# Designed miniproteins, single chains, continued (2): the designs that were tried, part 3

Each design is a single chain, and the fold is of that chain. pLDDT is the mean over its residues in the fold that is shown.

## One batch from the design tools (miniprotein)

Design m4064
Fold by ESMFold2-Fast:
Structure m4064 (fold): chain A 120 residues (1-120)
Amino acid sequence: RLLEAARAGDLEEVRRLLAEGADVNAKDELGRTPLHLAAEAGHLEIVELLLEAGADVNAKDIYGATPLHYAALAGHLEIVELLLEAGADPAAKDDFGLTPLDLAIIAGHEEIAELLREAL
């Protein structure tokens, strides 16, 4: 439920579920947390809310990818900035040896790539 609300951008449902004691670090079958899904989908306010609720900024899915990998690949600059401020590891490698910087370069997100180089 929380994973679905985070992906869908339903800020009020995310807030309600967290208030009811939903696990902020719940994982789906691919090991993805609400923070991974909100970061991929570009839902900045939900990313802020999840981090305030104690989301693990460096959570890894089954492929070793973090929320920062997801935001960098998807091209969400403000979410990349927010995750770095929250302590995301810009040097984290997924199971393919790729960092968030590598994914930003592959996807052509030059401003995100510059930001991630500064963070290394």
Scores: mean pLDDT 91

Design m4065
Fold by ESMFold2-Fast:
Structure m4065 (fold): chain A 69 residues (1-69)
Amino acid sequence: HMEEFEKEVKLALASIYEGLGNFYAKQGKYDEAAEMYEKAAQIYRESDTPEGKKLAEEFEKKAKELREK
């Protein structure tokens, strides 16, 4: 069903945002990196799994730390 496809697409998108966040952080672009991590965190939070919630919290914390630099 469309729900399974939507889940797969969203998880793939979260991985892309995570990668972009890492890329921007490596370049010293902390605001851009934080935005990417926040987008990944939102997708993980929407997964409504314990693993997804933990990942969301980790990326939200990482984004906040980067914005405070």
Scores: mean pLDDT 81

Design m4066
Fold by ESMFold2-Fast:
Parts: structure tokens; C-alpha cells; sequence
Structure m4066 (fold): chain A 69 residues (1-69)
């Protein structure tokens, strides 16, 4: 695995762990799942810039969910 892919996957994994700790709703889980799937597709195409954008969107969504709690 390339160093860049490892860093992005680690960042995504940390976000998912935090997201799960918030006991998210089904709607919130679907939104994060869609972003994660798009990120994985981008990584599979070596489109690291697009993958980074989806990680940033996921981070923003996790912060919004935290605000609801």
C-alpha cells in the first residue's frame, strides 16, 4: 500500500471510529456510508485529490453530528 493511501485510510478509520462512538441514526449512517464508498472508489482510481475531498466532507458531517448531541 502506498504511503499516501495508508495516511488517507488511517484518517478515514479514525473518523469512522469517532462517528460510531456517537451512536448515529440510520440516516446519518447512510450519509457517511455514501461518502466512504465514494472515497474508496476514488482511491481505487488513484484519484487522491477526490478521496481527500470526501474525507473532508465526512469530517464536516461528523462535526455536525457532534453538534446535534
Amino acid sequence: MSEQIHELMTRAGELIKEFKSLNPSEEEREKVKELLEKMVEALGKADFETAEQYIEEMEKLVKEIKKKR
Scores: mean pLDDT 79

Design m4067
Fold by ESMFold2-Fast:
Formats: C-alpha cells, structure tokens, sequence
Structure m4067 (fold): chain A 61 residues (1-61)
C-alpha cells in the first residue's frame, strides 16, 4: 500500500534521478528501491524521484 511520509530535514538532489525536499515536506512513498533509497512523489511539487530513506519518517508520526 502507498504510505505518506515526511522529510525530517532538507535534502538536495545530487543526480537527475533524485528530487530535492524541504524539511516538513509531505511525500507519497511509491516503492523502496533498496535499503538506502526510496522512490517518492512530493505532494507539494508533484515531482517523482529518489531520496534517501533516512531522510523520511512515516506520516502521521
């Protein structure tokens, strides 16, 4: 099932496969790619891409 998560701190994308997030930004978790990376969609911007899973926590907390 899709789960909503929150960025716990700002993240700056380092490649074209990644997206940038602001602390407190809500995302939908689409899938876990591996142990370190998740594919998300930002609810603020609509962008889809990879972010480190360590930058996210489930919403609601």
Amino acid sequence: PLVEAVAVEDYEAKSDDEISLKKGERVLVLESVDRNWVRVQSLATGKVGLVPGSYLKPYPA
Scores: mean pLDDT 80

Design m4068
Fold by ESMFold2-Fast:
Structure m4068 (fold): chain A 63 residues (1-63)
Amino acid sequence: GPLLLARATKDVPADTPSVLPLKKGERVLVLKEVAPGMYLAQSLTTGKTGLVGSDQIEILEEL
């Protein structure tokens, strides 16, 4: 399917309203690529949706 399961590789603070805040090791569902190296993702911990950079996550599997 087009969905990817990923893991946050580092903490991401809640500094920017469009950016998804993350804790290192947090699982996210990657919904789509919105720009090169930028994804719309949903945190499986908080349920919140926001933008994540490719340098902030590691893809684990395709769903």
Scores: mean pLDDT 84

Design m4069
Fold by ESMFold2-Fast:
Structure m4069 (fold): chain A 80 residues (1-80)
Amino acid sequence: DEAFKAFDKDGDGVITAAELKEFLESLGLNPSDEEVLLLIKEADKDGDGVLDKAEFEELLRMLRDPSKRFGEMGEVLVKA
């Protein structure tokens, strides 16, 4: 809840690729633009290139689920 609102800078109820990148950077990660786009594609059901609250929560579940790790980025997020 607060995490989504903290990274939704516009307060429009969606998370952009830029906002997701800033979120990951706040965790000490340095994701490439390609990695951020891959994460969005995995969670983005609408194909509009942004994540609503439900899609963002699904992305966080995927990153926390050991069976759905996204390469080295997923490993770093589990250790953070």
Scores: mean pLDDT 65

Design m4070
Fold by ESMFold2-Fast:
Structure m4070 (fold): chain A 63 residues (1-63)
Amino acid sequence: SITGTAVALEDYEAKSEEELSFKKGDILEILSWKSPSEVWWLAKSLKTGKVGYIPAQYVELIS
């Protein structure tokens, strides 16, 4: 599946322009699980509308 919803477990500060910053409790739409790195997912912040890569360990899938 290329879609899902996740909640941020902790704050994350993007290390590059391709990464997404978020805060604990933010809701993220997961756009892709199949990244070049198995530990990074492509996501969209529902709060800001921005798209970028997130570390999978910082979020929990909720749907």
Scores: mean pLDDT 78

Design m4071
Fold by ESMFold2-Fast:
Structure m4071 (fold): chain A 106 residues (1-106)
Amino acid sequence: PLLDLYYALYFGDLKRALEIIDAMEDVNKLYDVDGVKLTPLHVVAMARPLDPEVALEVAKHLIEKGADVNAKDSYGYTPLDLARRNPDPAVREPLIKLLEENGAKE
């Protein structure tokens, strides 16, 4: 689930992150994480991985599998909203660009 994806991203385990995503029947499913409903792409946008490139590659893979870049979490935040709030510029700036290139609305 999303916590396993979060830890895979944190430790830079790209292979494990892709395996988790490939096992999902619906990459746009909202999962309940401590009362907040999130898609996998929301989790990637919030991630602070040891290797920023892992977050970008995982986001690309999710988009290739049909992830909705404009999906809203239970607070109304999109992946782009969360990416803008990511404190790591090495994750934030490339991810904003990727999301906008794939139809994320400002």
Scores: mean pLDDT 83

Design m4072
Fold by ESMFold2-Fast:
Structure m4072 (fold): chain A 64 residues (1-64)
Amino acid sequence: GKKVKIKALEDYTAKTPDEISFKKGEVIEAEILEEKNPVLWEVKILETGETGTIPKIFVEITEL
């Protein structure tokens, strides 16, 4: 997958264990595993190895 920097544009609280929570302005280094659908990225957090989904509209993605 593609290694990226994910910057949170808004606060998001996970509604299920499969989702990743974040705070506005948080920066997460991750690997994009797949585009699960037009709304969600499936990602792996590089620091922890945790996998989960992130809603595209609440984040900005740049290459590492």
Scores: mean pLDDT 80

Design m4073
Fold by ESMFold2-Fast:
Structure m4073 (fold): chain A 70 residues (1-70)
Amino acid sequence: SIAEIKEAFSEFDKDGNGYISAAELRHVMTSLGQKPTDEQVDQMIREADIDGDGQVNFEEFLRMMGMKDD
């Protein structure tokens, strides 16, 4: 569920600013049962990082996880 994904995201958002780094993203995905390579994480960041800061917020994370309105 979205709530479960948000809880996993929040565990790595140590200062509560709503952003995590690429390394933290990999750990979140691993805790959710995913096994992304460094190359896959880099590609996901490029596709989801609409802010251009090298970090992802919760909305960007949902997009890379394939959570669509479809």
Scores: mean pLDDT 68

Design m4074
Fold by ESMFold2-Fast:
Structure m4074 (fold): chain A 81 residues (1-81)
Amino acid sequence: SLTDARLLSLFTEETKLDVSNNNLSGPLPSEIGKLTNLEELDLSNNNITSLPEEIGKLKNLKKLDLSNNNLTSLPKEIEKL
């Protein structure tokens, strides 16, 4: 699963991550905040239910697509992007 912290660690050097339409479910793990080189993140068309506050650590992020998920809340930290 791409919500698995170990799988996310493989993308620490990536500037773009597209994991749309992959049936991802549940909360996005806090390890996403370690992808500090990330400029574009597409998580659209999945079943993600929540984002961690660590999303706000992605200081280089210019594009974030969370459309068509099952998000029950968004952290305030998303406003810093």
Scores: mean pLDDT 77

Design m4075
Fold by ESMFold2-Fast:
Structure m4075 (fold): chain A 73 residues (1-73)
Amino acid sequence: MTPEEERRKLHVTAYAQRLLIEKLRESLSEENLPSAERMEATIDAYFAREGPPSEEERKEAEELVKKTLEALA
């Protein structure tokens, strides 16, 4: 993998994880909300350091999340 391909994969994966955490947060008890907030903050810090996901990367992440949620239903 080139550094560019690795960066793209990490951006897609990180954004997909953030979307999944947001959906999971809807089902979390109050005691687990701080853990979700820390995970979101970690992903936000990654994007602040590495740059935000591109429109293409966001679309790939949204599609990945959609397929994951459909598989779980």
Scores: mean pLDDT 78

Design m4076
Fold by ESMFold2-Fast:
Structure m4076 (fold): chain A 159 residues (1-159)
Amino acid sequence: SALEAIRRLLARAKDVNQADLLGNTVLHEAAAAGDLELVEELLKDPNVDVNAQDIYGRTPLHLAARAGHLEIVELLLKVPGIDVNAQDIYGRTPLHLAARAGHLEIVELLLKVPGIDVNAQDIYGRTPLHLAREAGHEEIVELLEKVPGIDLDARDLFG
């Protein structure tokens, strides 16, 4: 069965947090691929590092948020100690990637997380709101503009 294949894969890992040459753990791969059953199985291990970063500074939450895997984002956000504000090598948070990609329901989930940084700036000074506007995702723009404490006038490095 698929579950037995998953258990055999996990049993072959020397460490649940074992990374490949690009810094990818099995959780990164499962989150990027939308493998909900594998994410559920991995999250049963109390030693899993849900905040592990690949060589690009991306967490499993970054990859799930960018790819639009709503159910995986929901599971990861339930894990105690999840770093919802983790920044990749470009300074982008999961909220930046969801907003740019047009994943409205994932943006809604992230905005419900206590301590979410809605004004986080990437290396170009761009916020999630800037990326939603640039991508033309009007429903995400409207949602972000209604968030208390949002910086509507945030300037990037270009003005």
Scores: mean pLDDT 88

Design m4077
Fold by ESMFold2-Fast:
Structure m4077 (fold): chain A 72 residues (1-72)
Amino acid sequence: SYETLKALAEALKAAESEPEVKELLERAFDHFLQGDLESAIELLEEALKKAKDPEAKEKIREAIEQVKRLLE
């Protein structure tokens, strides 16, 4: 959905200063675009664990919530 893509884009923007977190988010985005929602969530949760910026953490949590809603 557009809302999920927007949440993923906002997370990528917030993690711009954290290269390792950004790489995990880019991989999550690729899996999401391929319809692999389970792998996307796993990568987003790994990104959340590595993120240090509070804004990045918040945006990643929002992205996880949006992707999980698509599994319901």
Scores: mean pLDDT 85

Design m4078
Fold by ESMFold2-Fast:
Structure m4078 (fold): chain A 80 residues (1-80)
Amino acid sequence: SLDELVEEIMKEIDKDGDGKISREELIDYLLSQGHPAGPSPIPGFKSVEDVADAIMKYIDKDKDGVISYEELLAAFNAPL
């Protein structure tokens, strides 16, 4: 289910196990998925940090600087 998918994503990215995804954890995840540490190959982005910042801005709805389970679930229910 969507809930199970979000929980698995949280477990994969949430390295400290606090139930939230930090900007740094998101960057580490993107690098682990094959994004280069240098300039971004994604059009419109300069670096992996820019990609992470765009994702954080889109998903972090309560603006606490981390992504919660609820925010990630809500993002998956909204079309990109």
Scores: mean pLDDT 70

Design m4079
Fold by ESMFold2-Fast:
Structure m4079 (fold): chain A 91 residues (1-91)
Amino acid sequence: KTVEEELASLFDTDKDGTLTEAEEKAVEAAFKHFDKDKDGTVSKEEFLEVLRALGRELSDEEVDAMFKKADKDKDGTVDYAEFMAWLKDTL
């Protein structure tokens, strides 16, 4: 099983505009799984995969814009805390 498949299974609710506590915990766990440096950050590609798993159809331009807003350091990565805050606000 790939990480993408595991992440997608956590969000088998494309119609749900909000996340349950269980789903939020699952996202946190998946986020840590993506963390290449164990710093609690994910790449733009992984960020896109999470959004897709949540049923969000985003173009490359939209992902870039959202990622830039979350990536305060312009380091090409997003902290899981920043991602969760953005995700909850967006959904």
Scores: mean pLDDT 61

Design m4080
Fold by ESMFold2-Fast:
Structure m4080 (fold): chain A 60 residues (1-60)
Amino acid sequence: MPKLAVATEDFEALTSQELSLKKGDIVEILKEVNENWVLARNLATGEVGYVPKSFLKEIP
């Protein structure tokens, strides 16, 4: 099953490799890169990039 998470707060990308999120955005976690970052896809936009893991809450 795809691993889904919701953005718990807004995140503004500082680089082209990061993914901007608005609170409530649903993302698919593609890879857990390390303890602090995941590679995710925004399901509303289809955009892929790195986001801080602390900004996401996994959907059970």
Scores: mean pLDDT 82

Design m4081
Fold by ESMFold2-Fast:
Structure m4081 (fold): chain A 79 residues (1-79)
Amino acid sequence: ITEEQEKEIDDGVFVLASAVLLVSAERIARSGGPKEDLEDAVKRLEKILQEAKEKGLSPETIKIIEDNLKRVRELLEKA
């Protein structure tokens, strides 16, 4: 596996991980679940965003993670 292939895999994995956390957070919010679970989702997304930036992932990937994080933060604010 090449460095370029590893970066493409990382981009995909980070996007997928951020999307899974967003879907989980939306389900928690819809069910009226605890704020602590939404706070955990925010912290996990912040960590994913930081790791993506540290790995030098694509600007498009960073933007997707940032948008997902913003959405989860909005869900937490409404909870």
Scores: mean pLDDT 81

Design m4082
Fold by ESMFold2-Fast:
Structure m4082 (fold): chain A 151 residues (1-151)
Amino acid sequence: GKILLLLGPPGSGKSTLGRRLSEETGLPLVETDGTSEEAAERARELLARGEGIIDVGGTANPLAALKGIIDKTLLDPDLPPLERAKIDSAILARLFEEFPDVEVIWLLGDVDLLDDATLEEIRAIYEANLPADANFRLIPVSGRTGEGLEE
């Protein structure tokens, strides 16, 4: 089986990507925004089985919704992008330790509001904090142009 986790805010294109991948692979798709416990439970089941596609959107704390890992700092809506990246990468590192076969695609929204230096620093934070063999992709996405959706 193959397990794929899609992370990103609403409008990042991940729902379109998740549906296309589900249609092309035949893998089950679970869409969750972190407010539905039933959807979160189904997402945890797919992670445990190592098979499926999990589309996590609508929340600033998607990993806590899936795993039940509560990090109070992820509940701060005003947290700067670099500090958010440090916290998110630490949670992702734990996810890869528990589920080494998971593939994660992070669609970083509103990239047009970030300068190139900040985006490079965000990438460096993820590279430093994730396992070297982690199957992780960071795709910056502009809400205006769809830039970065070229896979």
Scores: mean pLDDT 64

Design m4083
Fold by ESMFold2-Fast:
Structure m4083 (fold): chain A 62 residues (1-62)
Amino acid sequence: FKVGDIAEAVRDYTAQSPGDLSLKVGERVEILDVTSDGEVLARSLETGRVGYVPSSVLRLVK
C-alpha cells in the first residue's frame, strides 16, 4: 500500500484500541499513511472516520 491508494475490507474488523478504525466487509478506505508494523492509517469512504487498520484486512482496488 501507499498513500492515496483505495482499498477494500475483505472481512469485518473491530477496533482493538482507541486509535483503530472498525470496518465491515466490502467497506472502502483511502490510505493516509503506511506504518512499518503491518498497519495503515485509513479514512473510511462510507463514514469519513479515520484510524489504524491491519493491512491484512485490506485488499488494493487500484
Scores: mean pLDDT 79

Design m4084
Fold by ESMFold2-Fast:
Structure m4084 (fold): chain A 60 residues (1-60)
Amino acid sequence: SLFDEFDPDGDGTITKEELKRIAPTLSDEQIDAILKAADKDGSGTITKEEFEDFFGLKPE
């Protein structure tokens, strides 16, 4: 799935570094804005649930 590509270590979270890796055209400010919007618990990472909820990604 797309989430597994964003989380190659399989720890169930997406870090800022992983976001920068998948979206190298985005600035640090844009990455921070995405992370802040999707990171509902303020941990500094995005969980699989937050990622799927934010981006609306669901298997059909």
Scores: mean pLDDT 65

Design m4085
Fold by ESMFold2-Fast:
Structure m4085 (fold): chain A 60 residues (1-60)
Amino acid sequence: DIFKMFDKDGDGVITAEELKTVAPDLSDEQIEAIIKRADKDGDGVIDEKEFKEFAGLEEL
């Protein structure tokens, strides 16, 4: 599962740190921009539901 690959700590959310681990070539600003686009809560993290919806749009 893609979400589990990003959520290495099993916290049930994806943080900027976890995204940077998966995509180290991206800058901190790019990682934050991705989170801000997917994160409707504005807490700076992406929950599993929002991640699936975001990733599902790309897979479709």
Scores: mean pLDDT 68

Design m4086
Fold by ESMFold2-Fast:
Structure m4086 (fold): chain A 62 residues (1-62)
Amino acid sequence: GLRVYRALEDYEARTPEDLSFRKGDLLLVDASTSPGAVRWPAQSLTTGRRGLVPARHIELVE
């Protein structure tokens, strides 16, 4: 299910499918529970935009 994550650092989108974010932004993430997932679908709670985010740059808030 969807979980809230926090950005650990600024990230600039590298492809049109990627979501840019800033350190401290809150992201609603449909996290794959797969241990090998490197990018997850997310929606910025700050901007409302949707895209893929690198899993290593975000952390679960709860």
Scores: mean pLDDT 76

Design m4087
Fold by ESMFold2-Fast:
Structure m4087 (fold): chain A 81 residues (1-81)
Amino acid sequence: SMEELNKKLLEAARVGRSEEVEKLLKEGADVNAQDEEGRTALHLATEAERKTGLGGHAGTINVLLKAGADTSIKDKKGRTA
């Protein structure tokens, strides 16, 4: 289902699995899908990158931006990615 596909996208972005993120987007996942906190895949990838500081999510962030991720979307706390 689309809901399962979007959930997999959010999880793959959170852990930095850039190849899986690309595959899920090609399968029709919504690049701007939000979790219960209003966070997009881009929010999750950039938050993880800020926490680790190791560059492990840079590839995932680039894949999401290339796919047209909306950088203006705010989470429930009013924060952009």
Scores: mean pLDDT 87

Design m4088
Fold by ESMFold2-Fast:
Structure m4088 (fold): chain A 62 residues (1-62)
Amino acid sequence: SSEQLEAQSLIAHLRSALLGVTDPATIARIEALIAELEARIAAGESASDVIREGQALLQSLQ
């Protein structure tokens, strides 16, 4: 689905962001979002809320 592809793309971007982040709290938040996105994909559940949160986090890291 388009949402599954969007979630997979977001996971890739979040993993890339981890390479540039040194703050432990931000690292933990990114890792939690990746884990939740992967869990939603595996379960075939809607990830729209988590996708939105992850996109907002990436914007905050500009």
Scores: mean pLDDT 85

Design m4089
Fold by ESMFold2-Fast:
Order: sequence, then C-alpha cells, then structure tokens
Structure m4089 (fold): chain A 60 residues (1-60)
Amino acid sequence: MKLLAEAVEDYEAKTPEELSLKKGDVVEILEVVDEYYVLAKNLKTGEVGLVPKRVLKLIE
C-alpha cells in the first residue's frame, strides 16, 4: 500500500537533494529518513527528493 501525503504549504528546495513542492501537491513517501525528513516522489512531476515532514499531511 502506498503512503501518500499532501503538501500543506509551498516548499522550495534548498539543496539538489531536496524536492520542491506546491501547496496541494500529492507525494508518495518512499522512506522515512530521520526525525525531520522523508524521501518522497512528487506524483505531479515524478521528481524524487528529501522533504521536511512539517510541510506534509499524511493521506492514506
């Protein structure tokens, strides 16, 4: 089962390893990296990168 989350705010990537998001973008959580970050795939763009957990809301 896919873990999906929705961006609750815009996020601009600060490093090449990070993923930029727009509010309302749906991502698939691929891995929980640490306390603050997940590795996620933006389902709109197909891009993969690190995202702060604080900007995501889990949706089934």
Scores: mean pLDDT 82

Design m4090
Fold by ESMFold2-Fast:
Structure m4090 (fold): chain A 90 residues (1-90)
Amino acid sequence: PIFGNSPLNVFAMLGDVEGVKASTSDINAPNNFGNTPLNWAARFGHVEVVKVLIERGAKDLPNNAGKTPLDWAEENGHKEVVEVLKKAGY
């Protein structure tokens, strides 16, 4: 099954900072479940990827379940990601 993940979604999910920086994918491209690169990075606690995505203009878009990047970070206990997102106004 294809979940509609862009290369940027995959890099964000894996914590691949260099892949995120090199990606030409739409920064806010949702997959079939509405998960954006920022949602994936926040969900898995990839602090440096979260920072790069914010610098590139990533938005705090919720997925189809209404989960924002901040919701994912808080639910999964990624305290440093929570602090980065709150500081950015997300």
Scores: mean pLDDT 83

Design m4091
Fold by ESMFold2-Fast:
Structure m4091 (fold): chain A 81 residues (1-81)
Amino acid sequence: SQQEIESNPALSRLRGSFKLFDKDGNGTISLKELQIMGRSLRSLGFKDTELQEMIDFADIDGNGEISFEEFVTMMTRMMSL
């Protein structure tokens, strides 16, 4: 790994988490999969209020699916990246 890549370690972690739930490789996660991921994020120290805001933010898109770009936008908003 390079230092330039590690300048956004949270984004690298988010990408890894997304890939774990994107088992189909289609580049999207369902709202139900995000809710399941929320349990793993809680174990990593995320607060329930932050997880709820992420779910609400994802639901605003109305397509019932979350792309990696939408997931990152949501997480960076919560993490103030």
Scores: mean pLDDT 63

Design m4092
Fold by ESMFold2-Fast:
Structure m4092 (fold): chain A 114 residues (1-114)
Amino acid sequence: MDEFMKLLEKKDPELFKKLKERGINTTDELIDWMFDTFDKNGDGYISYEEFKEVLLSSGELSEKEVEMLFLMFDVDGDGKISYEEFREVVTSLLENIDEFYKIMSKIIKALLKK
């Protein structure tokens, strides 16, 4: 089990259990599941509209938080998030596990409501 999944089990055992029940056992599997859940049309990109719909409908994040998160993931500023951009941002956040947990736990909980 990778270090992030082990820390998630310690910090939020209920969230860890829900991910395990979906077959998500590694950080790579988590990234793939998250991207696939956002990418509703399967075109390999997350639009702002898809991102906003998923996160706001969960009640876990404010409109401002969703806007700030989209800008963080939309590295090239083209108004869409590629799989490569998404993966790069998530893996960069893993360099600071406390910030990763704060940001990603809200997103993961939002996605689990879908």
Scores: mean pLDDT 78

Design m4093
Fold by ESMFold2-Fast:
Structure m4093 (fold): chain A 77 residues (1-77)
Amino acid sequence: MTDEELEKAFKTFDKDGDGTLSAEELKEFLQTVFGLNPSDEEVQELIKKFDKDGDGTLDYEEFKELVKALLEEMKKN
């Protein structure tokens, strides 16, 4: 994914327009874009790993790091 595609995806799934993705919004992104079916617990673990602010949501920079990590894991498998 390009940085432009990442920004478009982030804005598309940020339904509240608050500049962050909640666990539910991240789950919808993973299902729609990557075809993954993560559990709510797996989504929460991903947020905890990349959520540097500890607010339980991902800002755009944290989201970008998460997506890059997922793309590298998918490339290995």
Scores: mean pLDDT 78

Design m4094
Fold by ESMFold2-Fast:
Order: structure tokens, then C-alpha cells, then sequence
Structure m4094 (fold): chain A 88 residues (1-88)
């Protein structure tokens, strides 16, 4: 739980090195969600952190995670890609 919160915060803040470190230690943290249903991918997309978005997508393939995480919806019914399209 604490590591999940740390990953969500790092993805929101654009801390690429911290995101990489946490995912290498525990790839299942990619499934973490905050109180709004935001995954790390949602937070990176909302904040326009393209390098983190690329890293997280690559990690899904690299660690053999369920690709349905890429289509996960927040509490407003938005995927990470919907949030990315809403940015300038």
C-alpha cells in the first residue's frame, strides 16, 4: 500500500527514476489505484509525462502483465488514453 502510494505520487510528479525503481522492485504496482480510480498510467497521462507513459506501457509487456490495465477506467469512466487526449 505504501509503495503503491509512492508510485502514484512519482507518476503524478514526473519522477521517472523513482517510477523505474519501484516498477523494477514490484511490477504489480502498475495495478495500483488511488481514491479516484487513477492508476499510475492515468496520473502520468493526466500530467503529460510521456517518458513515464512509455515506461509503464513497456513494463506491462516486459513483465507479462494483463494488458487490460491499459484500458482501466477511473471513477469518471475515463481511461488513461482519454486523459492524454484531453491535454493540449
Amino acid sequence: EERAQELLEAARNGDLEKVKELIEKDPSLLYAQDENGYTPLHLAAENGHEEIIDLLIEAVEKYGLDRSILDKKDKNGKTAFDLLKDRP
Scores: mean pLDDT 80

Design m4095
Fold by ESMFold2-Fast:
Structure m4095 (fold): chain A 68 residues (1-68)
Amino acid sequence: SRRELIREHMRELREALRAAGLSQRELAEAAGLSPATLSRIFSGERLPTPEEYAAIRRAMAAAGVEAP
């Protein structure tokens, strides 16, 4: 399902961020999200909206993180 694919992709993005040695707090600020919101999204507790997902992807690209 779309929800399962999004959760799987969020797990992959979290691992890419971790491997790059970047903080979730810094990514959240760059994406215009609170650190708590990003943490809930990455944990699968909350699904990102399409707008939040796009913001996370843009923030990772801007930080030089190559995401799957």
Scores: mean pLDDT 79

Design m4096
Fold by ESMFold2-Fast:
Parts: structure tokens; sequence; C-alpha cells
Structure m4096 (fold): chain A 90 residues (1-90)
């Protein structure tokens, strides 16, 4: 199955591909898209935004690109953690 723009953005953020993140946002990807919180969250990655995935992986350039594009730094994952919390624990 082909991935949607939002799913591709999550993959690019996890990989630290800052150029791909910029391209996908320019194509209309939701910078604040969240991995399925409902109906059944799966483990500690449920509720993650692209910003959470980039921060958890330590991709500083990708985190900066997402914040410049309007990513919400106060968004919490399924465990109640912000991207800044994930960076401090890594």
Amino acid sequence: KELGLNEKLLEAARAGDAERVRELIAQGADVNFRIGIEPSPVGPTAGDTPLHLAARAGHDETVAVLLEAGADPTAVDGAGRTAADLRAEA
C-alpha cells in the first residue's frame, strides 16, 4: 500500500531526513500529525508527532525544521511526554 503524506512525514522525521521533511510539509503534510492514539494505542510511540520521532532519535536538524514549520513543542505523546522531555532522557 502507498503511504499518505502524513505517514511519509513520520518516516522522514524518524530517519532524520530534514530535506524530505521540508518537501512533505510543502506538499501539505500535517506537521502536527499524530500516530494513532485511538482506538488502540500501541506502546510508548502511540500519540507521537513528527517532532516526537525526530527528538527521540536525536535528529537536531530535523527537530529545528519541524519547529520552524509550526510543530507544537507542547504536544505530548501517549505517555504524556513532550519532545523536550524525550531529548532530556536521551
Scores: mean pLDDT 72

Design m4097
Fold by ESMFold2-Fast:
Parts: sequence; C-alpha cells; structure tokens
Structure m4097 (fold): chain A 114 residues (1-114)
Amino acid sequence: ADANGRTPLHEAAFAGDAERVEELLAKGADVNAQDKTGRTPLHLAALAGHAEVVEILLKNGADVNAQDKTGLTPLNLAEYAGHEEVVEILKKNGAERLKEVDEDELLEMLASSS
C-alpha cells in the first residue's frame, strides 16, 4: 500500500483496467481493502464510472454498501458523479442510500486527500 493506504487494486479500479482488476483478484487481492479515507476499490470504480470494473468487483464479493470514513457508499459517489449505468448496477446488487451527498462536503473530503 502507498502513503494513502491504496493497493494496486484501488489504482486498477480507478483507472478502469478490468483485465488488471481480474488479475489482481485472481492473485488474492483483498476486494474490500480500505485506503486511509476508508474507500474500497468499489468506491473508486463507482466514482470514476467504470461499469465493467464495478460488475467484476461485485462478482468477487465487494461490499456494495461499504462506507468510507465520512459514511459515503459507492452508490453515493456514483450518484454524485452522475454515472447512471453504475448507479443501476449498484442498485441491482442491493445498494442502499445510507447518506445524502452534499457537494460541498464531498469537495472538502476530496481536497483533504493528499
């Protein structure tokens, strides 16, 4: 993990590299690993709008309702970013709205991640 607690799986999920995500999971990467902000690879894939990566992570046991340190779920991040396809995939896999996203709160959270 780097200085932010991010694993190679976090980086691959954010980049939308589906082949790399599958390779890392096959090698025993923790699908639910949390970085310093409490975000999982699923949070990052949802924020970035990578529908294929979201499906791969969920198939491999990703917690669809994982909460980061601010209580945000992958569904909250996908809704904030406007990724409709990812929102639909998450909802079909049991995602629930655990927190209402405030744009100012989310911007402060993103700005505080070094």
Scores: mean pLDDT 79

Design m4098
Fold by ESMFold2-Fast:
Structure m4098 (fold): chain A 51 residues (1-51)
Amino acid sequence: MSLEKALENAIKQGAKLTASVDELARQLGVSRETVEKALENLEKKGIIKRE
């Protein structure tokens, strides 16, 4: 499945935006860098918002 969809699902199930990138990477089974890139892409698409 797509990393963006996995991140949205994880956030809905309790992996809030305040969760560490390392924790999200472990939950999704991907690298920390991959999670950071997917998270940034979600923010650019307006799916998530920070500050």
Scores: mean pLDDT 66

